# Designed miniproteins, single chains, continued (2), part 16

Each design is a single chain, and the fold is of that chain. pLDDT is the mean over its residues in the fold that is shown.

## One batch from the design tools (miniprotein)

Design m4532
Fold by ESMFold2-Fast:
Parts: structure tokens; C-alpha cells; sequence
Structure m4532 (fold): chain A 74 residues (1-74)
């Protein structure tokens, strides 16, 4: 869960939208299988901070979509 979120945040910082999307999908699957809402909140914060640091609008959009899905699992 959190490792996939961390990987997505790192990809967002690098401006790699494709890698960020791939990591987001894996994290979403983990939340669906385990119902880990606590990890979801931590992931949302990490993704937002990474996207904000890069100023990459595409990465920010992907991070917010993934964070929304994770947050709704709570």
C-alpha cells in the first residue's frame, strides 16, 4: 500500500506521469483488497506534496484522482 503510494509520489516529482499512473493502479488494488483507509490518507498527502513540489499539472491531476479513490475507501 504505502510503498506503491511512495513510488507514485517519486514518479510525480520526476514528472513521469506514466509511472505515477501505474503505481496508482497498484495502490488502488491494494486498498480494494485490504480496506486500508489509514494508508490511503498517508498516500494522498504524499502524492499531493510530490505533485505540488514539481508543479506538474498532469502529475497533480493523477495524484488527486488516486487520492480521491483512496480517501473514499475510508
Amino acid sequence: GEEAARRAAEAARAGDAEAAAEASLKYGQHITEHGDSDAGAQAAAAWYEAAKATGNERALEAALISARHSHQAA
Scores: mean pLDDT 58

Design m4533
Fold by ESMFold2-Fast:
Structure m4533 (fold): chain A 85 residues (1-85)
Amino acid sequence: DKEKAEKAKKEVEEQTKTLTELENQARAASPEQMPDLAKQTSEAISKANSAALQALGFPETRKLGEELLEKAKSTAATVAAALAA
């Protein structure tokens, strides 16, 4: 279904932008901002994983889904490092 594949592509694009914004916020965040940022990041990773799994179901978006899974791992690592600092 072309419509489902196009929807999956848009979801991947939206989640990728959200993860990139969270990574940028993590690099600039103060200690007081970290609890809220950690919560937002956990929610965003969950949504990104769901979007990636949907994208993996279509040949046209499979690579985008794989790239989003890698991005989610990278974002989780970046935010975890910021929280540990």
Scores: mean pLDDT 83

Design m4534
Fold by ESMFold2-Fast:
Structure m4534 (fold): chain A 85 residues (1-85)
Amino acid sequence: AEKAEVKTRIYMFLTDPLVSEEEKREFLKKLGLTDEQADEVLAAVRSRTPEAGARFDRIVDEMLSDPEFLEKAKKIIEEYEKKLK
């Protein structure tokens, strides 16, 4: 349940038109993604195809399976949400 909620919040942040592409990339890199992984996630979110959605789902679900990553993601999301107010 919590992993699904965090995943939804990540997706909403990455699709928010008020957030710059640079901020989205910085967010993903703070989560521990490489430049290549961040670019792949952003490309998947932009393409909006079933195949891209499946890639996004797989990558994020794999990352959120790590409890340390899940806690880090929650904190980073909360910090970015505060900045957008």
Scores: mean pLDDT 75

Design m4535
Fold by ESMFold2-Fast:
Structure m4535 (fold): chain A 64 residues (1-64)
Amino acid sequence: MEVSDGDMAVLSLAVNLATKVPISDNEAALLKKLGVSQSLIDELKNAKEDDPISELVEKAVKEI
């Protein structure tokens, strides 16, 4: 129920993905530190304009 720092970081990434895709190396490094899987990070780093941003954000939050 409480929003963690990790959740806020992922939400920030969702906003970035909505306006800019793919994510930067700095954002990928942050997600890795938070415990997000490399597979999901690779999807976010190589994201295209058609990617399901909402689904990716939810998966990243669940990994943290």
Scores: mean pLDDT 62

Design m4536
Fold by ESMFold2-Fast:
Structure m4536 (fold): chain A 70 residues (1-70)
Amino acid sequence: SAEEHLEQGKEALKAKRYVEAVVHFKKALDLDPSEEIIEAAREAVKEMEAAGDDASAALLRSYIDEVEAK
């Protein structure tokens, strides 16, 4: 479910596994592009940027932009 992928994304984020976090946040967004999941993904982008993983942050931001354009 979207909630399961959101939880897995947050766990990966805590573990500093940013690429894995992006994969799970993308799956959550694909299943449920709700404001709640979009906001959680935006917070994950900020954490990735703060950690210096600009590539993962940019990739996740692109998925958020794609969802919002629909």
Scores: mean pLDDT 84

Design m4537
Fold by ESMFold2-Fast:
Structure m4537 (fold): chain A 100 residues (1-100)
Amino acid sequence: SEEEKREILAELRKLRPSVERLRAMYIYRGDKEKAERATQVLREADEIIEKIENGEVTEEDLQRARQLIDEMRKFSEEEEKLLAEEHAKARAEHAKMLAG
């Protein structure tokens, strides 16, 4: 449906920046395999976004998009977790500096 296509497009666009940031983190840390997987996910997401925008999306593309969204959500959750851990560490180190 048009509503389903709109929801998929919105979710892909929403999750894309998180996957991009996590990909950059993986590159920085030297995790080539995870960085390459994130690159593939972004490439597939961009392809589906373009097909939706051009009215060329198929039911198979929509099924692939749902699987891709699930994977992108896991990447987004991992990014949030890693950022939270880094922020917690920074706060703890700052507190130690103020105590010394």
Scores: mean pLDDT 84

Design m4538
Fold by ESMFold2-Fast:
Structure m4538 (fold): chain A 55 residues (1-55)
Amino acid sequence: SKEEELRKKFELEIQKVADEARADMEAGRLTRQQAIDRAIKEVKEISEKYEKELK
């Protein structure tokens, strides 16, 4: 269903946010706090996007 496809895409996008934040932190490009703050912002934006798509 469309809902299942959107859920899978949502999960993949959230995983990418986590992976990118970890990689940037490990590479010294972001502090732990900066990585957390960016991830929170990106997760919020992704969540809002998928809430609109479910309507």
Scores: mean pLDDT 83

Design m4539
Fold by ESMFold2-Fast:
Structure m4539 (fold): chain A 82 residues (1-82)
Amino acid sequence: MERLNELVRQLVDAVNAGDKEKAEKLVKELVKLAEELEKKGDLMTAADVYGLAAFVLDLLGKKEEAEELEKKARELILKYVK
């Protein structure tokens, strides 16, 4: 998935540069992509993308937002394995 790979690359670059504003913007784009994947029924990839967004939010100190996305990722994984 070209867009996912590009977003992940940009996100890693932003985090390494300490650009919190850019990292937050890229996290929002990842969440939108995860929502699109969820609508298409790609629940496992959607869960992975939500999990990545949660991990970065946790690194940025946004613990509550990170926990919400991590919960969403776990719920999608549980639906996938049923």
Scores: mean pLDDT 81

Design m4540
Fold by ESMFold2-Fast:
Structure m4540 (fold): chain A 91 residues (1-91)
Amino acid sequence: SARERELRRKAVMMEATTGILEIALFLAKKYNASEEELEKLLKKAEEKLKEMEKVLEELKADPLTSPEVLEEAEEAVRRMREIIEELRKLL
């Protein structure tokens, strides 16, 4: 259904957002990003995590959300939390 596709799209967007920030963290470590750059990346990651947690609760509340879509969304949130913890360790 169109609604099922929309729910899947939301989970895919969460995965894409997390992937972009994982790449940003990798580059920050590789090129020894400044404290200012790391703080900016941390703030962005924390903001995105709050948005993703809201979307995850919406996905959990919708009975049309498949288990696979939920698993993808939960994994994206878990990985984003790992990015935030890693950034905090670098500061």
Scores: mean pLDDT 90

Design m4541
Fold by ESMFold2-Fast:
Structure m4541 (fold): chain A 108 residues (1-108)
Amino acid sequence: SFELLVKLAELVKEGIEAVLAGDRLSAEIYLGMARIVLGVIKLISEDKEVIELADLLVEAGQAVLAGDYERARELLRKARAIARKLGDDKTAAIIDESIALVDELLAR
């Protein structure tokens, strides 16, 4: 796995967990950190699929922060498909956990 993708997926998941807990300040901090990691990925990676996966993860986090949970779920599903195509099972597993958290937000 590309270790920065794993870290990015973990930060987005933590941001979604914070929204689910009603802690918007922690959510904004985690998603701000995710945006910094995205910036690093864009500087060091030449792989267009890695960059697309990273962009989709940050967009999904921002959609959750905006209350657009349906869009967040769609973006996470697209990100998961790329992670699976890349053979990044660890990033894909974290995205699956994030989808479950978004499904909880949609059920409220």
Scores: mean pLDDT 90

Design m4542
Fold by ESMFold2-Fast:
Structure m4542 (fold): chain A 74 residues (1-74)
Amino acid sequence: TSKEELVAEIERLIAELEEKAKLIKDPEQRARVLKAVEGARALLESLRDSTSEEAKTLLRVAKGELEKTLQSVP
């Protein structure tokens, strides 16, 4: 998977989680989701100019964490 594909997938997951967060009634669960989204955005910004394999590995890890967060949402 290319860096561009990983970034696009993470941005899609961020958008989906933000929309779902609006519907979460539990404030603790909502805060957890929003924190995950904020962390992912910060990572994308920090890796914006990076083209290394290490950057791609960090993006793959972040994608997996967002997917797990999405699975934990009702």
Scores: mean pLDDT 82

Design m4543
Fold by ESMFold2-Fast:
Structure m4543 (fold): chain A 89 residues (1-89)
Amino acid sequence: SLLEEAQKLLEEGKEEKALELYEKIIEEKPDSKEAILAKIILARIYKEKGEYDKAIELYEELLKKLKEDDPYREIVEAELEKAKEEKKE
């Protein structure tokens, strides 16, 4: 799968190519489970790189798509709050 290919690129230190694959997954099937996972991973990478605005945008997009009872919602809400706090520093 494209998710497995992107994860392998991250493990090989090919971050730029991995980011391109995550973005491609999101663009091709934005409402899929794969796109949800890709957005979470991409947002985490942007947060770790200090690109807080990009991370925040992806987390907010996820919360608009995820239903109230989706298990990813709690994780995304927590990670969004952390990204907003880190941006204030």
Scores: mean pLDDT 83

Design m4544
Fold by ESMFold2-Fast:
Structure m4544 (fold): chain A 96 residues (1-96)
Amino acid sequence: SEIEKELEKAREYLSKAGELAQKSDNEELKKKLAEAGKNLIIAYTDAQLGKYEEAIKHLKEAIKALEKALPLASKEIQELLKKAIEYLEKAIELLE
């Protein structure tokens, strides 16, 4: 599925950002990345079940969490989060 491919790419970039964030003392950054990851997993499950409106809602919540994480993150983490947001936005376009 093209949707699954975009979501897998978003997950890959979010995972890399999470690994780098483990070196950070910023607990709010870690919390926002965890919120984004949780919403991505829920959205993936909802999309598999044909619950496209719910999937879009959770993808938008994941993007909001990542946008709040951006100003808390190092430049390297910011680039990974921007890529994750790009793939989440592509997934939303495919679901709409």
Scores: mean pLDDT 89

Design m4545
Fold by ESMFold2-Fast:
Structure m4545 (fold): chain A 90 residues (1-90)
Amino acid sequence: VDLRAEAEKMVEVLETSDDLVLIKSSLRGLARFYPEEFVRNTDKIIDALLSKVSKFGKKIIDFLQELLEETLPREVAEALEKIIDALKAA
């Protein structure tokens, strides 16, 4: 199984999908199962989510805050905080 390829597909969903359920599933999957790829792609994830703030704004921020309450690696939690801060500043 190519873990990098699976993570890349999840990042692509964040960039291309307008389905909030798919966006949430991809964010959760990346954070839980591909923590290294989540951290590596933090800036790309920020850019993808910023493009969706006008459509989903608070719903995405609320979901990321809920995800931050899970037991995640420190680096993933720090990346989530960076993403939340970027979206709130927009």
Scores: mean pLDDT 82

Design m4546
Fold by ESMFold2-Fast:
Structure m4546 (fold): chain A 86 residues (1-86)
Amino acid sequence: KLKEEALKLLEEVLEALKPKEPELIEEAKKLWTERIEKASEAELYLLLAMLYEELSKIYKEQGDLEKAEKYEKLSKEYLEKAKELL
């Protein structure tokens, strides 16, 4: 269920960003949710790659290097899947 995975990742990104930019969270959630709900399969893989890349950067800033490395790898894997559907 790619859309459910993307929505779950979006929530995780938004929770991680809350301490830095709480006022932007509601608007970001709306925009990303609409994009995910309307996305094709190839677009969903691209969105997953983007969300994992963002999580990787956030966790690197927080010092959680294990999560950062895990999400960096997942970002690259989903980007490759998106390329295969193009």
Scores: mean pLDDT 78

Design m4547
Fold by ESMFold2-Fast:
Structure m4547 (fold): chain A 75 residues (1-75)
Amino acid sequence: KAKELFKEGLKAFAEGRYDEAIEKFDQAVELAENTDKELASQALLVKSTALRKQGRLDEAVELQQKGLALLNEAI
């Protein structure tokens, strides 16, 4: 389930396993994108932070914008 994948991603992120966190967040977004936009937006925003931790700044900015757009739709 998307919520479980998001929680697994958060655990990986907290442990500094950014590649694993990104993979879990991508899976959560795929499952939640059209059914739970709030969860999908949260996953995109945390993935953006993980990308920044890896120095992938351009990708992080693009995902932050996508996450904020989905969050605005969810509210």
Scores: mean pLDDT 81

Design m4548
Fold by ESMFold2-Fast:
Structure m4548 (fold): chain A 61 residues (1-61)
Amino acid sequence: GPISQEQYAEILAELTGQSKEEVLALMQRVGLREAVEILAKEAGISVEELLKRAKEKMDEL
């Protein structure tokens, strides 16, 4: 089935050095798109690069 919000939060957390709980809370507060933008900025990478890395991780599942 489709990846859960919790699974996506875990992937983003691993890629950005944040905790899964912090990423999930951010996603629940601002939504997925804005959460990705904030996390990419904090990690010092582009949104496009973060999404590419997340897709690569999802394709490994």
Scores: mean pLDDT 81

Design m4549
Fold by ESMFold2-Fast:
Structure m4549 (fold): chain A 82 residues (1-82)
Amino acid sequence: SLDEILKELEKIAKKLLKENPDLTPEELLDKIASELVKKYPNYKNEILDALDQAKKYLKKNPNLTPEEAVELFKELLKLMLS
């Protein structure tokens, strides 16, 4: 379900932020998306579309924190899955 995918996104993000504090926002989103695609291969297109939109926004807004980038990706993925 949508809620399960979003909860898994948050779990992956928390783990990566704790274990890899030096990841750039873009690198963080790439790793989150990769793990989500492995777990939810049927949603690969929606996950990658949300990732592409998030990266486009990060390029225009380079001051976003890693946590803000995760929230952006989550909201875009929610939109793609609705």
Scores: mean pLDDT 88

Design m4550
Fold by ESMFold2-Fast:
Structure m4550 (fold): chain A 63 residues (1-63)
Amino acid sequence: MKTYTPEEIAVLEVLYRKGEATVDEIAKETGLSKEVVEQAVERLLADGRIEEVAPGVYRPKLG
């Protein structure tokens, strides 16, 4: 029942390209606001698609 939003897809594409990124880096790369990126990151963390590897630093979860 989970459909990815365009914002969630954009966040994932940045993380796959860079390996790791902060919310600020993702916002700059995608052109989305920091608040929109934070919401997408929270949803992706809840879905187990990404992980936080250091405070405020995220990467794709490959499992």
Scores: mean pLDDT 79

Design m4551
Fold by ESMFold2-Fast:
Parts: sequence; C-alpha cells; structure tokens
Structure m4551 (fold): chain A 100 residues (1-100)
Amino acid sequence: MPSIEELLEQLVEAIKNKDEKKAKEITEELIKKLKTLSDEEVVEFFRRWKEYILKLDKEEAEKALKYAIEIAKEIMPTLSEEAQRKVLGLIHEAMSWIDS
C-alpha cells in the first residue's frame, strides 16, 4: 500500500505531467488516509506539501496549492483549532511565495 509520502510524490508527478484525472484520484486517496491520522501527522503532511510547492514552477505550484486547499477543506473539520491554524498558516505561506 502506498504511504502518504509516496502518494504526495505521485500527486506532484501527476501535476507536472498535467494528468488531472490521476491527480484527482490521488487527492481522494490522500483525503481518506489523512482522516485516519493524528493532528500532528496531518500538520506534518501540509509542511511536506509546502516544501514541494516551493520547489515547483509557478504554474505547477498554483495547481499544487489548489489540491492542497481541496484536501484542507475536507480534513479541516477533523482537526483541533490549533491544528487548523497551523494548516492554514502553511497554506498562506505557500500562497505568499507564489504571489512573490
């Protein structure tokens, strides 16, 4: 079974290849897996995702951010307020970098 890190790498590859169908399928699997994790593991996932976004070109980073926001919307209700703030902070930092 692919790990969350393997799924994240597969999602980045799908975005680079402009494979929207595969990116959506991986995103749905990530959402299911993230719902079973602790708050700290979810925050760590978004921290890793931000690191990938910062290494992409602007077009790829914008698409990656879109999927990160979609995942965050689905996962946010399962998180504590502290974890929600941390996730939103990481997304905001990625947005600010893309807009630079």
Scores: mean pLDDT 83

Design m4552
Fold by ESMFold2-Fast:
Structure m4552 (fold): chain A 55 residues (1-55)
Amino acid sequence: SSVDDYLNGLRGTPGSVTSVTQNARDGRIDSVRFTAETGGGPVGDGAKSILETYL
């Protein structure tokens, strides 16, 4: 899924994913914890938007 691909990408970048808790229900993500530090990149905002769609 796009969310899964995005989260996997974040694990390799500054501000990477610290933990992911998923529910197998309907293939959606129930909660994700990660450091979304913004120095000015859209990474934090993009991740938040995606998570809000699936939570």
Scores: mean pLDDT 49

Design m4553
Fold by ESMFold2-Fast:
Structure m4553 (fold): chain A 58 residues (1-58)
Amino acid sequence: MRADGDDYGKVVKALREAGLEFADPLEIQALISKFDTDGDGYLTREEVEALVRYLLGL
């Protein structure tokens, strides 16, 4: 990958910072897909934050 950025890593870090932990990578991939409105497999910072807020019920 050329972007040096890993959406999976970004999501995992954001979830951990929010006090959420998932052992199953498939759950995280499903969340990424849900918030990937572009279908490109690439999340913006705002989309990652929206994903975390969604899980927190905010």
Scores: mean pLDDT 67

Design m4554
Fold by ESMFold2-Fast:
Structure m4554 (fold): chain A 100 residues (1-100)
Amino acid sequence: MEMLKEIARLALEALRLAHRAVRERDEALLQQAEKTFRETLELIKKLAEETGDPELEKMAETMERVLEEARRQDPVARARLLANAMASLASSVQEMLKKL
């Protein structure tokens, strides 16, 4: 349960950083958002391996696809892609936390 709370915290932080990167057009904020996104993905992968939860496995797959797609986009489109993915992830994780 502590790991789900940490995933939610990181997802919201990545979302905030990505939104700021779009608004301020700041490359350093975008890099920080990408770093936080990758850290969030690593925790989801770890939790999926420990629990065998197919929902978490699907979240990890989706995040990996978003990262690959983001690499092909310009910085503003990349930041928006990361923000949208993190908003969806934060909502899903908050729903999972409510069921506990």
Scores: mean pLDDT 83

Design m4555
Fold by ESMFold2-Fast:
Structure m4555 (fold): chain A 92 residues (1-92)
Amino acid sequence: MRERAEELGRKAEETGDENLAKAAYLYYLADSIVPALAAGKDPEVLAEVVKRTLLELGVPEEVAEELAELVRTDPEAASERLVALADEFLAK
């Protein structure tokens, strides 16, 4: 999973494709949610970090808020939703 994010990141640097760069970062973020919570990260703090990151990537505020709530209530669903969002950036 992290290897896929790193490979897409390298390809984004080679091609200059902003959508590949955004997808790579979203895959990395998706893989980080569950481990961060397992390591004792506060779900409220993690939700705010995820929301701010998504807004910086140009994700609509409503979608960013939905994912932040999922980080608090269902971290595995949050991870899956981030993967789906990354796949959408790759399809463009």
Scores: mean pLDDT 78

Design m4556
Fold by ESMFold2-Fast:
Structure m4556 (fold): chain A 137 residues (1-137)
Amino acid sequence: MRKKVIELIKLQKELDEWIDAEYERMRAEGLSDEQARERLKEVLKRVQETVLKILDIYNAPEEVKEEVKRIFDEALKQIDTSSVEEAARIAEEFALRVNELVKKAFPDDFAVNYIVSKILDKVAELAVRAARLVRER
């Protein structure tokens, strides 16, 4: 159990640092709406990979992993047809759906629920900040 928690913290930290670096790059580049949406899609793909790795460490059922993939695929499709402002709302909605799914799969595992929630909150925050960058240009 302790070893699994250490791996979760490591994965979350690596993702958090990468997201912070990506935001600084977005801010420096002065992105258009389309470019910001493409960057948010890249972030979502990496977040999906990290969440799926966490679920694998905790031996999640295949049905849970497939549902996570479906939720992320739906979010990616919505972002393709949205504005950057709508992308923030989409990110919040999918974060809630993934958090509820993980909570149902691991109701007694505080560590996995806490770390996944922190990852998803970070993504929702990034989407809001990216929308703000586009509006200020």
Scores: mean pLDDT 84

Design m4557
Fold by ESMFold2-Fast:
Structure m4557 (fold): chain A 67 residues (1-67)
Amino acid sequence: MKTATVVISSPLTEEKLEEIIKSVGKYMEKHPDWKILIETIDDDETIEKFKEKLKEKFGDKIDVKKL
């Protein structure tokens, strides 16, 4: 199973979160067997909130980690 990594070096906003959800959704439709890992420099609280929202939509196929 392949994993795609996305690095975010800018602060996470609600708008950015929505863009990421759309992009991840499109990617998973094309590559259902792939996992996505998001790495960010944001605070642990922001990462946990972001991770929760993404896992609600995509389950175990997505993860978020601090860079």
Scores: mean pLDDT 76

Design m4558
Fold by ESMFold2-Fast:
Structure m4558 (fold): chain A 63 residues (1-63)
Amino acid sequence: MEAELREAARRALEVGRRAAALRKANSSMNAETREELAEVERVREEVAPFPAEEIERAVLEEE
């Protein structure tokens, strides 16, 4: 459980920040951005069972 939560938190953080950076840097919707957003949605669905607070705490512990 804890290992799964930490792994999910790492993935969510990595993909989320990458997607946010791409959206911020790019003003157009390109294929790369769309693929990153799709990956973010997949990770969100994977971590949905976990409370956001627990995910954030796990992320902070790993960083």
Scores: mean pLDDT 63

Design m4559
Fold by ESMFold2-Fast:
Structure m4559 (fold): chain A 73 residues (1-73)
Amino acid sequence: SGAAALAKRKAILDKMKFMAQYQDRQDILAQLDALGVDDIDGMKALLDQMSVSANASEQQEIDKMKATLDELG
């Protein structure tokens, strides 16, 4: 349903925001705050930017979020 897809996108945005805060990525936080909840391509682009400073564990979470976004797009 549209509501379930929206909930999954919001959960990904919240997780991305948490990870960006932990990494002190103010550039990513500003872009996340400007990003629309329906902008799956924008979310994927920000996940690619977050990958640059990600450790192995963070990269696994990024890969899972990208896979979920692929299912939603």
Scores: mean pLDDT 84

Design m4560
Fold by ESMFold2-Fast:
Structure m4560 (fold): chain A 87 residues (1-87)
Amino acid sequence: DPYEEMEKASEELNKEMLTLPEDDQNELADLGSELNKAVAEGDVEKAREMAERLIEKAKSTGNEKLVEAAERLGRAAIAVAEERAAA
């Protein structure tokens, strides 16, 4: 279930974010918010763009668990956006 996977990956991302400097937390939170908005609107292209930016920001932190969570969240979010766009 891509909705359940998106929720779990988001929780993992949020937990890892709490270990980061405030500036990195704020940037990731903003990107996550934009991704969630794109998913809610069924905007598949925007969801892909935001997922890519989220993953790149996660990679910049050097936290491998954060990168894994961001990649899982991105894949699940795109799948949810595609499902909503098809409805």
Scores: mean pLDDT 85

Design m4561
Fold by ESMFold2-Fast:
Structure m4561 (fold): chain A 79 residues (1-79)
Amino acid sequence: SEDTERLVRGLRAMGEAARRTLPPEVAEQVVRHLDKAIEAARAGNREEAAAHFQKAMQLLSEAGWDALLAAQSAFEQAV
């Protein structure tokens, strides 16, 4: 659906922001969870998508406020 593809664009933008702002090891963990959230969203599995998104957000928040804000801004600009 258009709503799903809009969400996918946002989640991909967050992953790219993580790769620009975070150490590679942490960025790859964030991207992995966002990729799983994308897969679940496209499959229509809302609970699995939310769980993986929450894991990505936890990693971003643990990395610091600047990383979290950069990811949020990237999402908002992409959707």
Scores: mean pLDDT 86

Design m4562
Fold by ESMFold2-Fast:
Structure m4562 (fold): chain A 61 residues (1-61)
Amino acid sequence: DRDARIRALLDGLLREELETGAVVDAAALAQMAGQLLGEPVPVSVVRRYLRERGLPEGVPK
């Protein structure tokens, strides 16, 4: 499942943010995830993931 692969990748990339509750740039993260997977990752999928995990969306401070 593509969504499962994306979520597993995001869990790894956002390990520190999941612990600290840091703000995440969804568009930048979608671009990075797309490069790592070799296929485009929709920002909507990243935003859904952030909501499910309780992470705030925005520019990191």
Scores: mean pLDDT 77

Design m4563
Fold by ESMFold2-Fast:
Structure m4563 (fold): chain A 81 residues (1-81)
Amino acid sequence: MDQQKQALDLYSKARDEVSKLLREAGESDGGVRTFEDTTFSGIHNQAVSGNLDAVQEQIDQLLPLVKEIAERLKKRKEELK
């Protein structure tokens, strides 16, 4: 029970952080939603299963990719002036 709650809390916090980073970088609401629905659906299933280690590993792999996407979006803004 406690591990399942911790896994769901990690999932929720990571999803909120990713959404915030993408929006601050200039992603559309539709793009953020698509990312959440496609990328976080698998992580959510692991969290519901109480697989805390799998949730942590998937989040650790996801965060660098999100940062890369955010940097690419920021560069596009700079190029547009």
Scores: mean pLDDT 77

Design m4564
Fold by ESMFold2-Fast:
Structure m4564 (fold): chain A 61 residues (1-61)
Amino acid sequence: KVLKKTLEAPASAAAEVKRQLEAVKQEAKDAGLTIKKMTAEAEGREVDGEQILVLTVTLET
């Protein structure tokens, strides 16, 4: 089974990105899922003149 989540963070905030990724893993664990693989795809986007990082996280269970 595959779960997909989209996360957004400021492009300069690596610690925030890491925190959001850990939250996704915890959510899957709380749902009783065993994570076999986690993949994250990053894309830069501009919103209201600010550079943000859009992360698409895919979990394989």
Scores: mean pLDDT 75

Design m4565
Fold by ESMFold2-Fast:
Structure m4565 (fold): chain A 99 residues (1-99)
Amino acid sequence: DLEELSKLSEEQLKELVKLQLEGSVFYANTTDQAALDALDAEYEKEVEKIFKESKKEKPTSVAAVSKFLKELYELYKKLKEQGLPLEEQAKKLIEFIEK
């Protein structure tokens, strides 16, 4: 939720969202259960690392998280309306996060 995300620094928030976008593409394109289980385990470790690193950084705010997610969601809607494949949608969203 927004309160938990507000505990992350801006940089860690961007890393978490990029990780989730990459995972969503992999999940949509993979039917191998062993690969999905490996992804879940890797994802859990990366999320834990992001939260640990965030403890050394200045936390963001609920307002900043809300603004970032709204801008990202508006771009997502535009890309979805254009009929782009999920991989291209994720790539464009990651480019937006990175500038």
Scores: mean pLDDT 72

Design m4566
Fold by ESMFold2-Fast:
Structure m4566 (fold): chain A 87 residues (1-87)
Amino acid sequence: RDERLEELAREMAESGEPLPEEVQASLTDEERKRVTQLAIALVLEEGLNLPEFSKKLREAVEKKAPDEEIEKILKEAEEEVERRERE
């Protein structure tokens, strides 16, 4: 179960595209959310070279942290990306 979500997250991160509609339909709302969050963590680590934010997000997803904690990590990562683009 968890291995499938990681595999789908990697496919999404590597393609830069949303998962096929058929695949998204096979997942629950919670699973779709987790796949998106894991894909973002992979992009942060491998695409954007922000491994600390990737680690924080991955740890939050694995422990099934509250949405508020995950949203805070994503907001901080977004702000760091914007800061880097301005410099």
Scores: mean pLDDT 75

